# Designed miniproteins, single chains, continued (2): the designs that were tried, part 23

Each design is a single chain, and the fold is of that chain. pLDDT is the mean over its residues in the fold that is shown.

## One batch from the design tools (miniprotein)

Design m4777
Fold by ESMFold2-Fast:
Structure m4777 (fold): chain A 86 residues (1-86)
Amino acid sequence: SPQDIANTIAAIGIIFSSASLDIDDPDERRWLEKVEKEVIELLGRGDIDGALELVRKALKEAEEKGWSPVVLEALRDALAIIEDLL
């Protein structure tokens, strides 16, 4: 529902904002902020499948680059909450 999408967007914002406060590397933080923006844009237009694919791709990229555990945890939490939509 539109309400479930709105609630998910709010939760994603909280997850990523909290993670950003714990990231020391400005490049990691900037990258995560870009991922957050793209995920929110997809969810905002109702593209749940696109949002899921983007987060899965971001998680794989973060793992391959060896990004901090805070980044990986935020992406896994985001993936779980988006999956609950469908």
Scores: mean pLDDT 87

Design m4778
Fold by ESMFold2-Fast:
Structure m4778 (fold): chain A 70 residues (1-70)
Amino acid sequence: DVENLKEIAEGLIKYFEEHKEELSVEQLRSLADAMETLASKLAGKDPAFAERLRQVAEELRQKAKELEEK
């Protein structure tokens, strides 16, 4: 169900945006993993949205790396 997967992904993005100052390195990496999984499931059905999710996952991983170095 493409609409259900998109709704889940949008919810995760919103959660990240609202809680980005509160998320631990482990939580950021877990969210990145979840977004990559959703992107993989959507790649054949909505490649543009899947690519957006991969970009958000990379941003999450970069933020986790920056926090780990502090």
Scores: mean pLDDT 82

Design m4779
Fold by ESMFold2-Fast:
Structure m4779 (fold): chain A 66 residues (1-66)
Amino acid sequence: MSIAELFQELMEKYRNEDGLIDASVVKETLLANGYDEKKVKELIQKYKNSDGYLSELDLMSLLLSL
């Protein structure tokens, strides 16, 4: 799956009513797609907010950093 396809899938299926996505869902999806666990965890910690969510812009920045 391409980065663009991952972004669309995550936003369409998991975006909440506030326009945010749960960082744990992003982590599980990336690990299921074969990305390195250490790198995924480091990027999640860098881009998630204090409540454990990612904005659309933060998610895009995270995926572009893979």
Scores: mean pLDDT 84

Design m4780
Fold by ESMFold2-Fast:
Structure m4780 (fold): chain A 97 residues (1-97)
Amino acid sequence: NLDELLQQAIKMSLEQIQSLFTDEQIVELRKIFNSFDVDGDGFLNEREFKILIKYLEKEYNIQVTDEQEQILLEKLSVDGKIDFEGFLKAVLPFLLH
């Protein structure tokens, strides 16, 4: 259940979320993060995050509603931007479906 996984991921601490990935997965996810971080500032803005969600939908064949996307943006953003921790939380539900 994607909605349940999204809600659980949002509530996880950085230590909890990182423990679910191997060192090799973290390296790969960092490369993906950097590819969406077009401005190179270490954060994903709203536009970059929406592009990421569309990528994840296609890659994992999962539908995310506009409401779920907006909730993720609001819950994972710091000053309207998503850092690497928020990125990991957004990716996790797609990997666990």
Scores: mean pLDDT 77

Design m4781
Fold by ESMFold2-Fast:
Structure m4781 (fold): chain A 96 residues (1-96)
Amino acid sequence: MDAEIFGRLVLLHKKLPEEGDYTPENREELAKLQAEVKAILERLGIGDSEKAMELILELAKKSPDEEAKKVAEELEKEIEKARREEEERRAREAAE
């Protein structure tokens, strides 16, 4: 199911930064999951990166894996924080 694939993607994404250990196997698995997700998004006609990310998080939250749901919610909060920081960065550059 698409929800399971997206759940696995968010779990793997969260695990890699925490470990700081980018093994060839972890990189290959992430690349395969990203390619599969991209194929799903293309089939659905989604070309907007923002909309794609929202769909990924929404489907990951529907995963039967409770850990995937938790990670998806946490990632959603991190994305919101990153957007706020990016706006602050742009404001600083404009003020110079």
Scores: mean pLDDT 68

Design m4782
Fold by ESMFold2-Fast:
Structure m4782 (fold): chain A 64 residues (1-64)
Amino acid sequence: KEEEIKKLEKMANAYEEGARQAQRLADFYAQRDPEQATVWREIAERLQKKADEYRKKAEELKNK
């Protein structure tokens, strides 16, 4: 149970880091290539949603 929670937290952290990197790329392209910036913003949003899902699963396991 504790190992499973740690794995879910690591996945959440990895997706959050990915979301931050994608957001930085979106910001980088915002003035250079607005279409590319839009793609990276969408990637950042999807990665953040996955991070939130893994965080929620970890919390559910902690409460049982």
Scores: mean pLDDT 83

Design m4783
Fold by ESMFold2-Fast:
Structure m4783 (fold): chain A 55 residues (1-55)
Amino acid sequence: SEVDKLLEEILKYAEESKDIRAQLLATEVMDAYSRLPRSIAAEVAKEALEELKKR
């Protein structure tokens, strides 16, 4: 699914960067994915991925 793909990309960025900020964003997205509606979780994931890419 789209959310699963976004989650994978975020986790990959977090692993690559070894940045605590990236790791925290990844955990926030995972929490949203488990607790929130899929559409909202997808938006959270998109925003997190954009934050990671800005560096």
Scores: mean pLDDT 74

Design m4784
Fold by ESMFold2-Fast:
Structure m4784 (fold): chain A 73 residues (1-73)
Amino acid sequence: MEVDAVVLARVRPEHAEEAKKAALSTPGVKDVTIQPGEPALIAATVDASQAEKAKERLLSVPGVLEVRITRAG
């Protein structure tokens, strides 16, 4: 399926860059943004077929508090 999903993670600020790298290492990830804050928000745009893999990788990062998957459309 050629649709995008957005994976959202809340993460401790000191681990935000590590979470971004983990998301970017997932096949099908197109973009990752960090919104600074306590907690920081990571938003990864990913092929919907790879969204669960992006979620798994984000959850493996220390300091990640929660991860949610949404779909565009």
Scores: mean pLDDT 79

Design m4785
Fold by ESMFold2-Fast:
Structure m4785 (fold): chain A 84 residues (1-84)
Amino acid sequence: MSIEELQAEIRREALEFLERLKKAKPEERYALWKEFAKRLRRLLDEIFARLKELYPDRAEEIDAGHKKTIEDIEAELKRLEEET
């Protein structure tokens, strides 16, 4: 998939997730966030891999950005878990 197609997929997944979240009970929200985060991580992995193919001279910066993005997602999931 192109980067544009991957970005469109992320937007679609995010919109579907938000609609499910609006209808969810409070106790169901963490499970929904966890499922969404797993899907988002896979799409981000593919986007960052494509960026490294396009900009191999920036591979280290791209890898650092990818790692930080994943760490930010994990931190947010932990915060949501602790709110229960």
Scores: mean pLDDT 79

Design m4786
Fold by ESMFold2-Fast:
Structure m4786 (fold): chain A 70 residues (1-70)
Amino acid sequence: MVLTGTVSAVVLDENGNQVTDIVTKEGVPIEVGKENKIEVEVPGAKPGQILRTLVRFADGSGFRSEEVIK
């Protein structure tokens, strides 16, 4: 099953401070119960900073992840 989601991404420094603007990508097809690869470009991101991503679905459900940029 494929749902349409909104993906928002922001980069934080090593102290948790926001260092980039929030980038939003709407209309992203997301397959429920599967691993999805989502590409979003965040200008100004640097290795060692933290990428915080939020995915929202139309039903109000969603998830958040944080990854260290390599």
Scores: mean pLDDT 74

Design m4787
Fold by ESMFold2-Fast:
Structure m4787 (fold): chain A 105 residues (1-105)
Amino acid sequence: EKKKITIELKPSTSEEEQLKKIDEAVEKKKKDPSVEVEAIGEPTSLSVIRYAIEKGIKVRSPKLVERFQPLLKKYDFELGEELTLEDVRMIDLVLTQEPFVEKKK
């Protein structure tokens, strides 16, 4: 009895496009509260993750976890497969050391 909607967060999409996809999924969830909504992939910004979680959408980003987990180990903090608002706060703290979007020089 679970309908699941998956939102794919592509690194080539803008923050506005990712937020729009989240809003569209939230509207579907409002019409049917039994629907589980999940966002998977590469969010463009921390604001996208926070917004999705605040709207009751589960967020999974294996690449983000791989990048930030080594930095957060210094703070005795472990990122889950499903990101939480606490994960967002901890990632924000280390953004001074590691940019949210990969910069290759």
Scores: mean pLDDT 76

Design m4788
Fold by ESMFold2-Fast:
Structure m4788 (fold): chain A 85 residues (1-85)
Amino acid sequence: MLPKEVAEAISKAVSALMKGDLESARKYIRKLKELAESLEDEELRRLTLGVARELEKAVKALEEGDEKAAQEHLDRAHELIDRAG
C-alpha cells in the first residue's frame, strides 16, 4: 500500500490539475518525487516515480490545450496507483 503522505501528495496534485492550477500541480508533483526518493521499497519507489511522471505529462498536455492527452496520462497514473495499493 502507498504511504499516506504519498497518497496525499498524489491526491493534491490530481485536484490541482482538475482545477487547472498547473503551478500547484507542479509543486505537488515535485513533492511526490521527493517522497519517492525516501521510499525503501524499490517497487513502491518505481510506481511512485511512474505516477509523478504521468502527472507531469498531464500538466504539459493541459498547457498545450490537449485535454484528451491529459486524461490519458491521468488514467495511466490511476492504473499505477491501483497496482501499488
Scores: mean pLDDT 84

Design m4789
Fold by ESMFold2-Fast:
Structure m4789 (fold): chain A 66 residues (1-66)
Amino acid sequence: SDLDRGRRAFDRGDYRTAVRYFERSVDRDDPDRAMQAIGIGSRAARRLGDRDSVGRFTDRLNSIMD
């Protein structure tokens, strides 16, 4: 799954690749996997200093928590 690919990229320190897979996981996976992708994806985006990606993950979290 995109979540698993994102986790493997994160574990390797490949945060940009991790963010891309986690964004795909949020769009395509069930809400439980999407929540996991948001958590780890937000951490990866913060490691990159990518404020736009952090903002997108925060917006998706707020949408799911409705």
Scores: mean pLDDT 84

Design m4790
Fold by ESMFold2-Fast:
Structure m4790 (fold): chain A 78 residues (1-78)
Amino acid sequence: MELKPPEGYEEVYRGPAEEVIKWAKEQGLELTLESERMVSATVLEVVMKGELNGKEYVLRILLDTATGEAEAILARKK
C-alpha cells in the first residue's frame, strides 16, 4: 500500500511505524492524534500532527490488522 505525504509536505522519514515514531521522538517531535479511520476491511489509518522549530509535521500510519504490520511516513511542511 502506497504511503504519500500530504500536499505541500515533503517526506522526511519512512519505514515500520515503530522505527518512524522512535526517530520522530529522538528529534524532539511531540505528536498528537489527529484522526483514526478504517481505509479498508483490514487497514487502519492513523494520522498524527506536531510542530518542531516552527515547522509543521504529519505522521501517517497504515496498520494491517490482519498481519499486525504497520508502515509509516513522517512528512514536514514545505
Scores: mean pLDDT 82

Design m4791
Fold by ESMFold2-Fast:
Structure m4791 (fold): chain A 72 residues (1-72)
Amino acid sequence: GAAAGEALNGAAGAAASGGGDEKTMKYLSQAGRANRAGDGATAAAYARQAAEHAKTELGRKRLLEAADVLEA
């Protein structure tokens, strides 16, 4: 839904401005692709993997929040 897309876009912005590494961006890209395909569970799993590679607490928090929205 729109809320899931907005949460994922917000997490992407936080990761980009917060110094997310290549792995964080790779998993976030996979999460976005899964979300567009309607697979919220897979999108949430990738968002959680992106959170594990987030360099900032804010970036990690945003990615975990996005994962919760995607899984709902």
Scores: mean pLDDT 73

Design m4792
Fold by ESMFold2-Fast:
Structure m4792 (fold): chain A 91 residues (1-91)
Amino acid sequence: MKELEADILLSLAYMYVSIAKMVPPEEAPELLRKALELAEEAGKYSKEKAIEAYKKVVEAAEELMEVADEETKKELEEIKKRAEEKIKELE
C-alpha cells in the first residue's frame, strides 16, 4: 500500500519536473519547488523513490540554469542544493 502511494507521488513529481522544462524559465522554480514537496512526501513511504524524485529535480534545475536569467538561476541553485542535501540525508 505505502509503496503505491510513493509511486503516485513520484509520478506527480515527474509531471511537475516535465512541466517546469516546458514553461518560461521564470515559472520553473515554483514547479520544481512543488516537485520537491512531492519528493519529501514520497520519502515517508519509500526512501528509494524519494531519491529518484530528488535526482530528477537536480537534473532539471541544472538544465534550466543554462537558459535562465541571473535571478531565476539563483532560485534554481537553491532548489538544486536543497534536493542534493536531501539525497545525502537519505543515502
Scores: mean pLDDT 84

Design m4793
Fold by ESMFold2-Fast:
Structure m4793 (fold): chain A 110 residues (1-110)
Amino acid sequence: SSSQAKKLLEQAEKLLKEGEKAFKEGNYKKAIELYQQSIRLAQQASDLDPSLQERALKIAGRAAVLMARAYEAMGDELGREAYRVHLASILSVSRSLGLEDAERFILEES
C-alpha cells in the first residue's frame, strides 16, 4: 500500500541520517551497514509505490555517495569503486526519467 511504502521511505531517511552520524563519529562499518539498509528500504518503497521513485532515488543516491566515502575512509578501494558504479547507475536512471531535482540533490549534497 502507499501508506506502507511511505513508512518504508521514512525509515530509509532515518537510517540515512543515523549513518551520517556514525560516519561523523568515525564508525565507518556502522555507517556502511545503515546506508545499505537505507538503500534496501528505499528500493522496497519504490517497488510498492512507483510514485515515490524520485524520493527513493534521492535516498539511494545519497547513501551510495556516503558508502563510497566510508569505504574510501577505510582504505577499501574495491568497496569505494563498487558504490561509485552504483551511484552512476542511480544518476543514469534519474537522468533518463528527467528527475533533475533528484540528480541535483544527490550531487550537491555530496
Scores: mean pLDDT 84

Design m4794
Fold by ESMFold2-Fast:
Parts: sequence; structure tokens; C-alpha cells
Structure m4794 (fold): chain A 64 residues (1-64)
Amino acid sequence: DAARAKIEEMIRQLKEGSGLSEEEAREAIRTALRNTLAAAADPELGISDAGVATARAMLAALEA
């Protein structure tokens, strides 16, 4: 699953680059995705439908 693979890669990068725990990395990713979806409500920010769909799929993968 592409969304799951992206989440695992982001967790790895945050753990190795920032010294975060897996739980902290997951929370940081969740916060970033929530902020992206909130920003998608503003048409001036130019977030594409594909970008919104990807963010939703990644959030669902974090909750699974």
C-alpha cells in the first residue's frame, strides 16, 4: 500500500534525523496531515484534489 509505505519512510526519517520515538514520529506526521487537510479548505493555497486524497489515505494508514 503506497500510503503505508510513505508513512513508514517518514517515521524512519524522523527517528534517524530528529531522534524522535516511533510514537512521536507518528504524532508529528498526524499533525502535519491534519494541518494539510485544514489548509485544503482554502482555495488560494492551491492544494490539489490528488494531494487531499493522498493526505486522507495517509491519515487512514496511521489509524490502521
Scores: mean pLDDT 77

Design m4795
Fold by ESMFold2-Fast:
Structure m4795 (fold): chain A 80 residues (1-80)
Amino acid sequence: MKEKIEKLREEVKRAVEEAKSATPDQAIELGKRADKALAEAIRLYNEAPEELQPLVKETIKEASRALKEIKAYRDKLLAA
């Protein structure tokens, strides 16, 4: 469980960094990836034992923020 949460957090952070230099098409795909990561984080929260709940909550927060940030980059690229 903990390893899955850590990998998901790393995936989310990488998607945000990739979005900063992405083309419009790449930004759309990164948005989809971040949306899937948020859905997985919510699923992990429902399944996680109490001792891992705080880590999963942080992961949901990070994934939600990343999705918003990636969508903002996408929208800027599409407007240009």
Scores: mean pLDDT 78

Design m4796
Fold by ESMFold2-Fast:
Structure m4796 (fold): chain A 55 residues (1-55)
Amino acid sequence: MQLRIARLEFSDDGTLTLELVDSDGRPVGTVTIRADTPEELGLQLQEHIDRVRAE
């Protein structure tokens, strides 16, 4: 099953919110990541993507 990012929002506090949908466009979940640097943000995002794909 393929997952797609339907919406990606940034907050001034360094919070990134991702809205995930499946291949049919149905919402499967929301991922919230907080990081103070782009590097940390990327690492946390990758971990969440891997976790969602494992299901």
Scores: mean pLDDT 69

Design m4797
Fold by ESMFold2-Fast:
Structure m4797 (fold): chain A 61 residues (1-61)
Amino acid sequence: AVARGRELFEKYFASMFSEEFAARHLRSVADIRADPLLGEVAAGLSDEELEDIIAYARTVS
C-alpha cells in the first residue's frame, strides 16, 4: 500500500501539500474528509485510496 499511496499522493496532493504537511495531517480517512481543505481534494477519492495515502504519509517522518 505504501508505494500506491506515494503515487496517489504525488498525483492528487503533492501539487498543493508538502510531505511534511502529509505526515502531520493525513492521519485518518475521517479526519481528511472532515477538514475543509483536505476534504475538497479527497472528494474524488475512495476510502481505500485515502488509506493508501495515509500509509505512505506514516513513512515520511
Scores: mean pLDDT 75

Design m4798
Fold by ESMFold2-Fast:
Structure m4798 (fold): chain A 71 residues (1-71)
Amino acid sequence: SPETEQNYQNILNSPSSSVSKQIVSSMTDQQKQGIKQIIDDMYNKGKKTPDVSKSVGYYLQGVSLDWMFNS
């Protein structure tokens, strides 16, 4: 749904924020599994991206999401 997609984008853009933590706490298990897939995708993009700045950006995003999801 548009609301679910917007919540996903808010988490991706601000994974460590209090707003993002509130969104995660209201998520279904299916939506939380989606976050795990994004984390895996970020790490894979980091490995495959030859641009150092972009590669580091993907790794940092994955780490931030992983911290938030497992906190």
Scores: mean pLDDT 65

Design m4799
Fold by ESMFold2-Fast:
Structure m4799 (fold): chain A 67 residues (1-67)
Amino acid sequence: MLVLEGEATAVLHEIMRLLDTDGDGLVPPETVEAVLREADTDGDGVVRAADLEPLLARLRAQQAAAA
């Protein structure tokens, strides 16, 4: 299973907030797994905040640019 660093957990929480488009308060496990797999670029099973920051930035940019 993938391992998250403490700071990575905070960044992941922000990403999940952006992905919760329906306001259901729930993010499907499939979506969470996809995010973690994208963040785990070297395949070592460890996800760091530095790995998640680019995804968070992309999601924010997509919201700003697509809107």
Scores: mean pLDDT 70

Design m4800
Fold by ESMFold2-Fast:
Structure m4800 (fold): chain A 85 residues (1-85)
Amino acid sequence: SEADRLMQELRELAEEIERLLDEYDKALNAGDFDKAQKLLYEIEKLLKRMHEVVEQIREVGTPEQVEEAEKLYGEQLVRYILARM
């Protein structure tokens, strides 16, 4: 279904954000602040795309899919905020 395709896209976006957050931590440990800033910018773009996908799932998904989508987005948003502290 359309909702299942969007859920798969959302999971792939979450995995990519996780990967970029790991790269961000490695850049900080290496003292590469320019790379770290670029990685945060890329993560912000992916978070914006996740939010757009969540809004689409709200239109076509089941209540259970909407809840899962909101949880996945919220988890990545919290990780991003904590990484910047």
Scores: mean pLDDT 89

Design m4801
Fold by ESMFold2-Fast:
Structure m4801 (fold): chain A 76 residues (1-76)
Amino acid sequence: MMEELKKAIEAALNDPEFLKDLQDAESKLSKEDVQTFYQAIANVDTEKLEPAIKKVLSVSTSPHLKAVLQKILSLL
């Protein structure tokens, strides 16, 4: 449900370990991909959020970031 998705996103954005790992992943992504990811999160755009999450997952090696993003992806 949208309520669970919003709570998962809010929890991720308040997780300092996730945010640090996300910044590391951003350095490996294009500026356009980073912008798309943040816009999709801010707007809870489910159609754009899935491909944006998959791009972040493709460049990250962090187990914590992968677990958080996979949980969000499972709620889409």
Scores: mean pLDDT 82

Design m4802
Fold by ESMFold2-Fast:
Structure m4802 (fold): chain A 60 residues (1-60)
Amino acid sequence: SMEDERNMDFVIDRIRGITDRELALYAIHSSRLEAEKTLSPEEFEKFQKRLDEVEEEHRA
């Protein structure tokens, strides 16, 4: 839904703003766990891909 997409955008933007790598990775992990419980499998797959992109940004 548009609301779920907006919420996902908000979470991703917040994580991108975290400068501490360990805190960012913790936020990614927590967001993934919450999303798995609340989102449909289809929405979760989309969100997981976006989280993976942000995780790679913090590893590089």
Scores: mean pLDDT 79

Design m4803
Fold by ESMFold2-Fast:
Structure m4803 (fold): chain A 71 residues (1-71)
Amino acid sequence: SKLEEAIKIAKEYLDELEEQGVTELTSDDLVRLYLLTGDPRIAEALGKKMREEKKDSISVEEAKEILDTLL
């Protein structure tokens, strides 16, 4: 099940976030994890990642695809 997979990934990445602060996760990956888990620590990591990237280009269509996986 995709939800079980997403939860497993989220737990692994939370472990890495605690150890390293910010991992190799992209802003898109962090958005997906935040929508699935609702964890405010992921939101903080997302903020840091977006600041580092500065030139993020995330379309509405891409964001919609993430939301569709949560229905």
Scores: mean pLDDT 62

Design m4804
Fold by ESMFold2-Fast:
Structure m4804 (fold): chain A 86 residues (1-86)
Amino acid sequence: MKVPKVKVEARGTTPHGTWEGSDEGDTEEGVIKAAHDAAHRPALAASLGGTGEVKATSEDGKQGEDRGTTAPEVIQAGINAAKKAL
């Protein structure tokens, strides 16, 4: 079903730099896919001993945030943030 557009922005930080990803969707399935896609590069930062942070913002002002320190945790943080913004 269509939902208010949700933008997912993710940032991974390592001692050697920052890895970013972003995507957006306007369906529940599209938003979860955008969360997965946005979190992918930050998850690589976590796998290199860094951390990943994800923020989701809907066009109607709902927000969600989560973070992780492992690649699976960063992917899950993306999904959790997106669900909070839905």
Scores: mean pLDDT 82

Design m4805
Fold by ESMFold2-Fast:
Structure m4805 (fold): chain A 87 residues (1-87)
Amino acid sequence: MEEERRREREERARRVEEEGRERWERLLKSKKGLEILGEAYLGLGRMSFSVAKIAERAGDQESAKEMRELGRKLEEEGEKLLKEAEK
């Protein structure tokens, strides 16, 4: 039955979501996990600043401003995660 196959997919998706949540929590408690997440946030922050420069060149000052704010927040979060990993 199509409905039975849908229920099987939904149950599998729920298990994957629960496993993902547990893995995410373990990463936040792990020194290596915090280092990885911190570096990822810093990388995304740098990319956001690069996108802001492209937007400025395209004449989109509003998007450029939003991307700079996003980049700053991502760098702050990345630095916090790296400091947490040093403890």
Scores: mean pLDDT 78

Design m4806
Fold by ESMFold2-Fast:
Structure m4806 (fold): chain A 73 residues (1-73)
Amino acid sequence: KEVKTIEVTVAEDLSLVPDKKVYSWEEAHEIAQQALKNGDRVKFTAIGSPEFKKEVDLFNLAFQAKLDAKLAA
């Protein structure tokens, strides 16, 4: 009944993280665009510097707000 929530882990430097379950910033943006088209929620978790984690947190908040607006339309 509720929208699907997709959890995505984003790495600041993917070269230091070989596991493909961890996404680059570009891949995270692609996932966000697809989720917006599908009406799915995405929660981003960052691996990297504190600055990178803050940027990802801000992106996640903006994404959730945008999705909420879309779903309310």
Scores: mean pLDDT 73

Design m4807
Fold by ESMFold2-Fast:
Structure m4807 (fold): chain A 67 residues (1-67)
Amino acid sequence: MLEEELERERAALEELRATPEEELLARVKERDPSAKDEQRRVIVDTALALHEIGLEFLEELVERARK
């Protein structure tokens, strides 16, 4: 259900926010060694932004479902 997805997305975002930027960049480098440091930072920033947008969207859907 949407509420379970909301909890999972919140947990995922909290884990990402709790992880040091250097560690997140290292994870991106491991998955895509060809990307430059600048590109890896953009990937991390974009992933965080997408999770935040996804969380907001899920919260809105859950709120609408309750009304």
Scores: mean pLDDT 76

Design m4808
Fold by ESMFold2-Fast:
Structure m4808 (fold): chain A 98 residues (1-98)
Amino acid sequence: MEEEIRAKITPTTSLLIVRGGLEEGRALARVAEENRIPFVVVDKSIKPGDKVVAHLEPNRVLGDYKEIIEKETNITIVEEVHQDLPLKSPYLLAEIVK
């Protein structure tokens, strides 16, 4: 998995996005850290048009990445919350309950 992710990185890659869970997130985190590229994990249940909560590590903000993530995934980020993440990910997107 990590080797496959490394093969897809180009000099123009500014953000890595993965849909999945902790295992996919861990592989992505290792490769992202090696290449100094930020990454986001999107829960597999999230669909286009969904309103989602962004979970961030303490003292992190989405800033300009918010618009990029929303545009690339076709979602709306309605809240940013700070907490300890299950992996060393700067960003985790989770579905907001109805």
Scores: mean pLDDT 69

Design m4809
Fold by ESMFold2-Fast:
Structure m4809 (fold): chain A 70 residues (1-70)
Amino acid sequence: MLIEAAVKTVQSIKSEENQALGVKLIARHYARQGKLEEAIAMLEAVKPHLSPKAQEVADEIIRELREQIA
């Protein structure tokens, strides 16, 4: 499943900087397709597996995506 694959991918990333970059790229990909709810769900699913710094980046992106839906 896509969420399971995303979780495995972020767990394999050793650098918090690379984790944050990956989160940004995946979120942008889904957002460009108009799949804002899918982007939010995926980010929420991977967030517990991220470093604290990458979690802060994920939270900011989730906030921005929710604002676009409203």
Scores: mean pLDDT 75

Design m4810
Fold by ESMFold2-Fast:
Structure m4810 (fold): chain A 57 residues (1-57)
Amino acid sequence: SPFAALPPERAEAARRAAERAGITDPAHLTGVAQLVGQGRSPEAAVEAVLAGLAALG
């Protein structure tokens, strides 16, 4: 799972936010998980991924 590195509660919140936004691409799901892992809200992480903004790395 792209969310496996997150705590279970954060993983579930990130997964639900991605599902609501229609994100199904594994690379985009990984982007959401990475941003949530960095402390962003699931909604902000989804917005950033949809805007084509990758996590700074």
Scores: mean pLDDT 78

Design m4811
Fold by ESMFold2-Fast:
Structure m4811 (fold): chain A 71 residues (1-71)
Amino acid sequence: LPPPHVTVNIVVENEKGDVSEEEAKKKAEELLASLGLTPSRITAERVEGPKPYVLVTVSLPEVDKPKVEAA
């Protein structure tokens, strides 16, 4: 059986509030790649509000969670 997975949330925003879900996913993938991590799943959801942002949800093996938290 594969090891347990955890979900990590990454908030991606910019001054203009015009960041796209695709751009946010690419930025999150670049961050994870810089840490030597490959997520099993990555999704992005744009959240509208006074300051719009994109919530990127990443599924990683539980053993790798401390590496993302340290970044």
Scores: mean pLDDT 74

Design m4812
Fold by ESMFold2-Fast:
Structure m4812 (fold): chain A 91 residues (1-91)
Amino acid sequence: SSAMQKINELLKQFHDLLRRGDWDGALRTLDQIIEIIRKNNLDPSPTLIRLYDMAEFYSRLYGDEEFLERVRDKLRAAAIEFNSQDALAYL
């Protein structure tokens, strides 16, 4: 679907922003991905887990635990909203 294509493009953007240490850009992109999931009633679990994995990797690489906590909080809120038990168990 076009929504899935947009999520894949934003996931690439999210990865590039994380690689550059642009935390504010990464958080804005994460919010955009969550909004697309919400508007299109997509399966949230694989995308929320993938966002967390990428954020955890770069947060650990750069030693920024506060960024990871902000990502986790946003993803947990989304997982609760979307009733994603798989994502909640992973986060």
Scores: mean pLDDT 91

Design m4813
Fold by ESMFold2-Fast:
Structure m4813 (fold): chain A 68 residues (1-68)
Amino acid sequence: MDYAQSEGAKAMIEKGGVDPEKAVKGAKAAYDGYKKGGKDTAIKNAMKASGVDKDTAQAMVDAIEKAL
């Protein structure tokens, strides 16, 4: 797993109490979204992939962006 994906997964677990498997799935989707369409796309992809709320997805994407 990329460092940015790892930081995103940690943020999702800490903020939302999300299962590690679900957090990794969300972080990968968010990272792919960030590369394709930036922050807004990353948030939408994280929400779709993991089923988390917008605040949890936002925290994940912020962690990914900071790790880049």
Scores: mean pLDDT 79

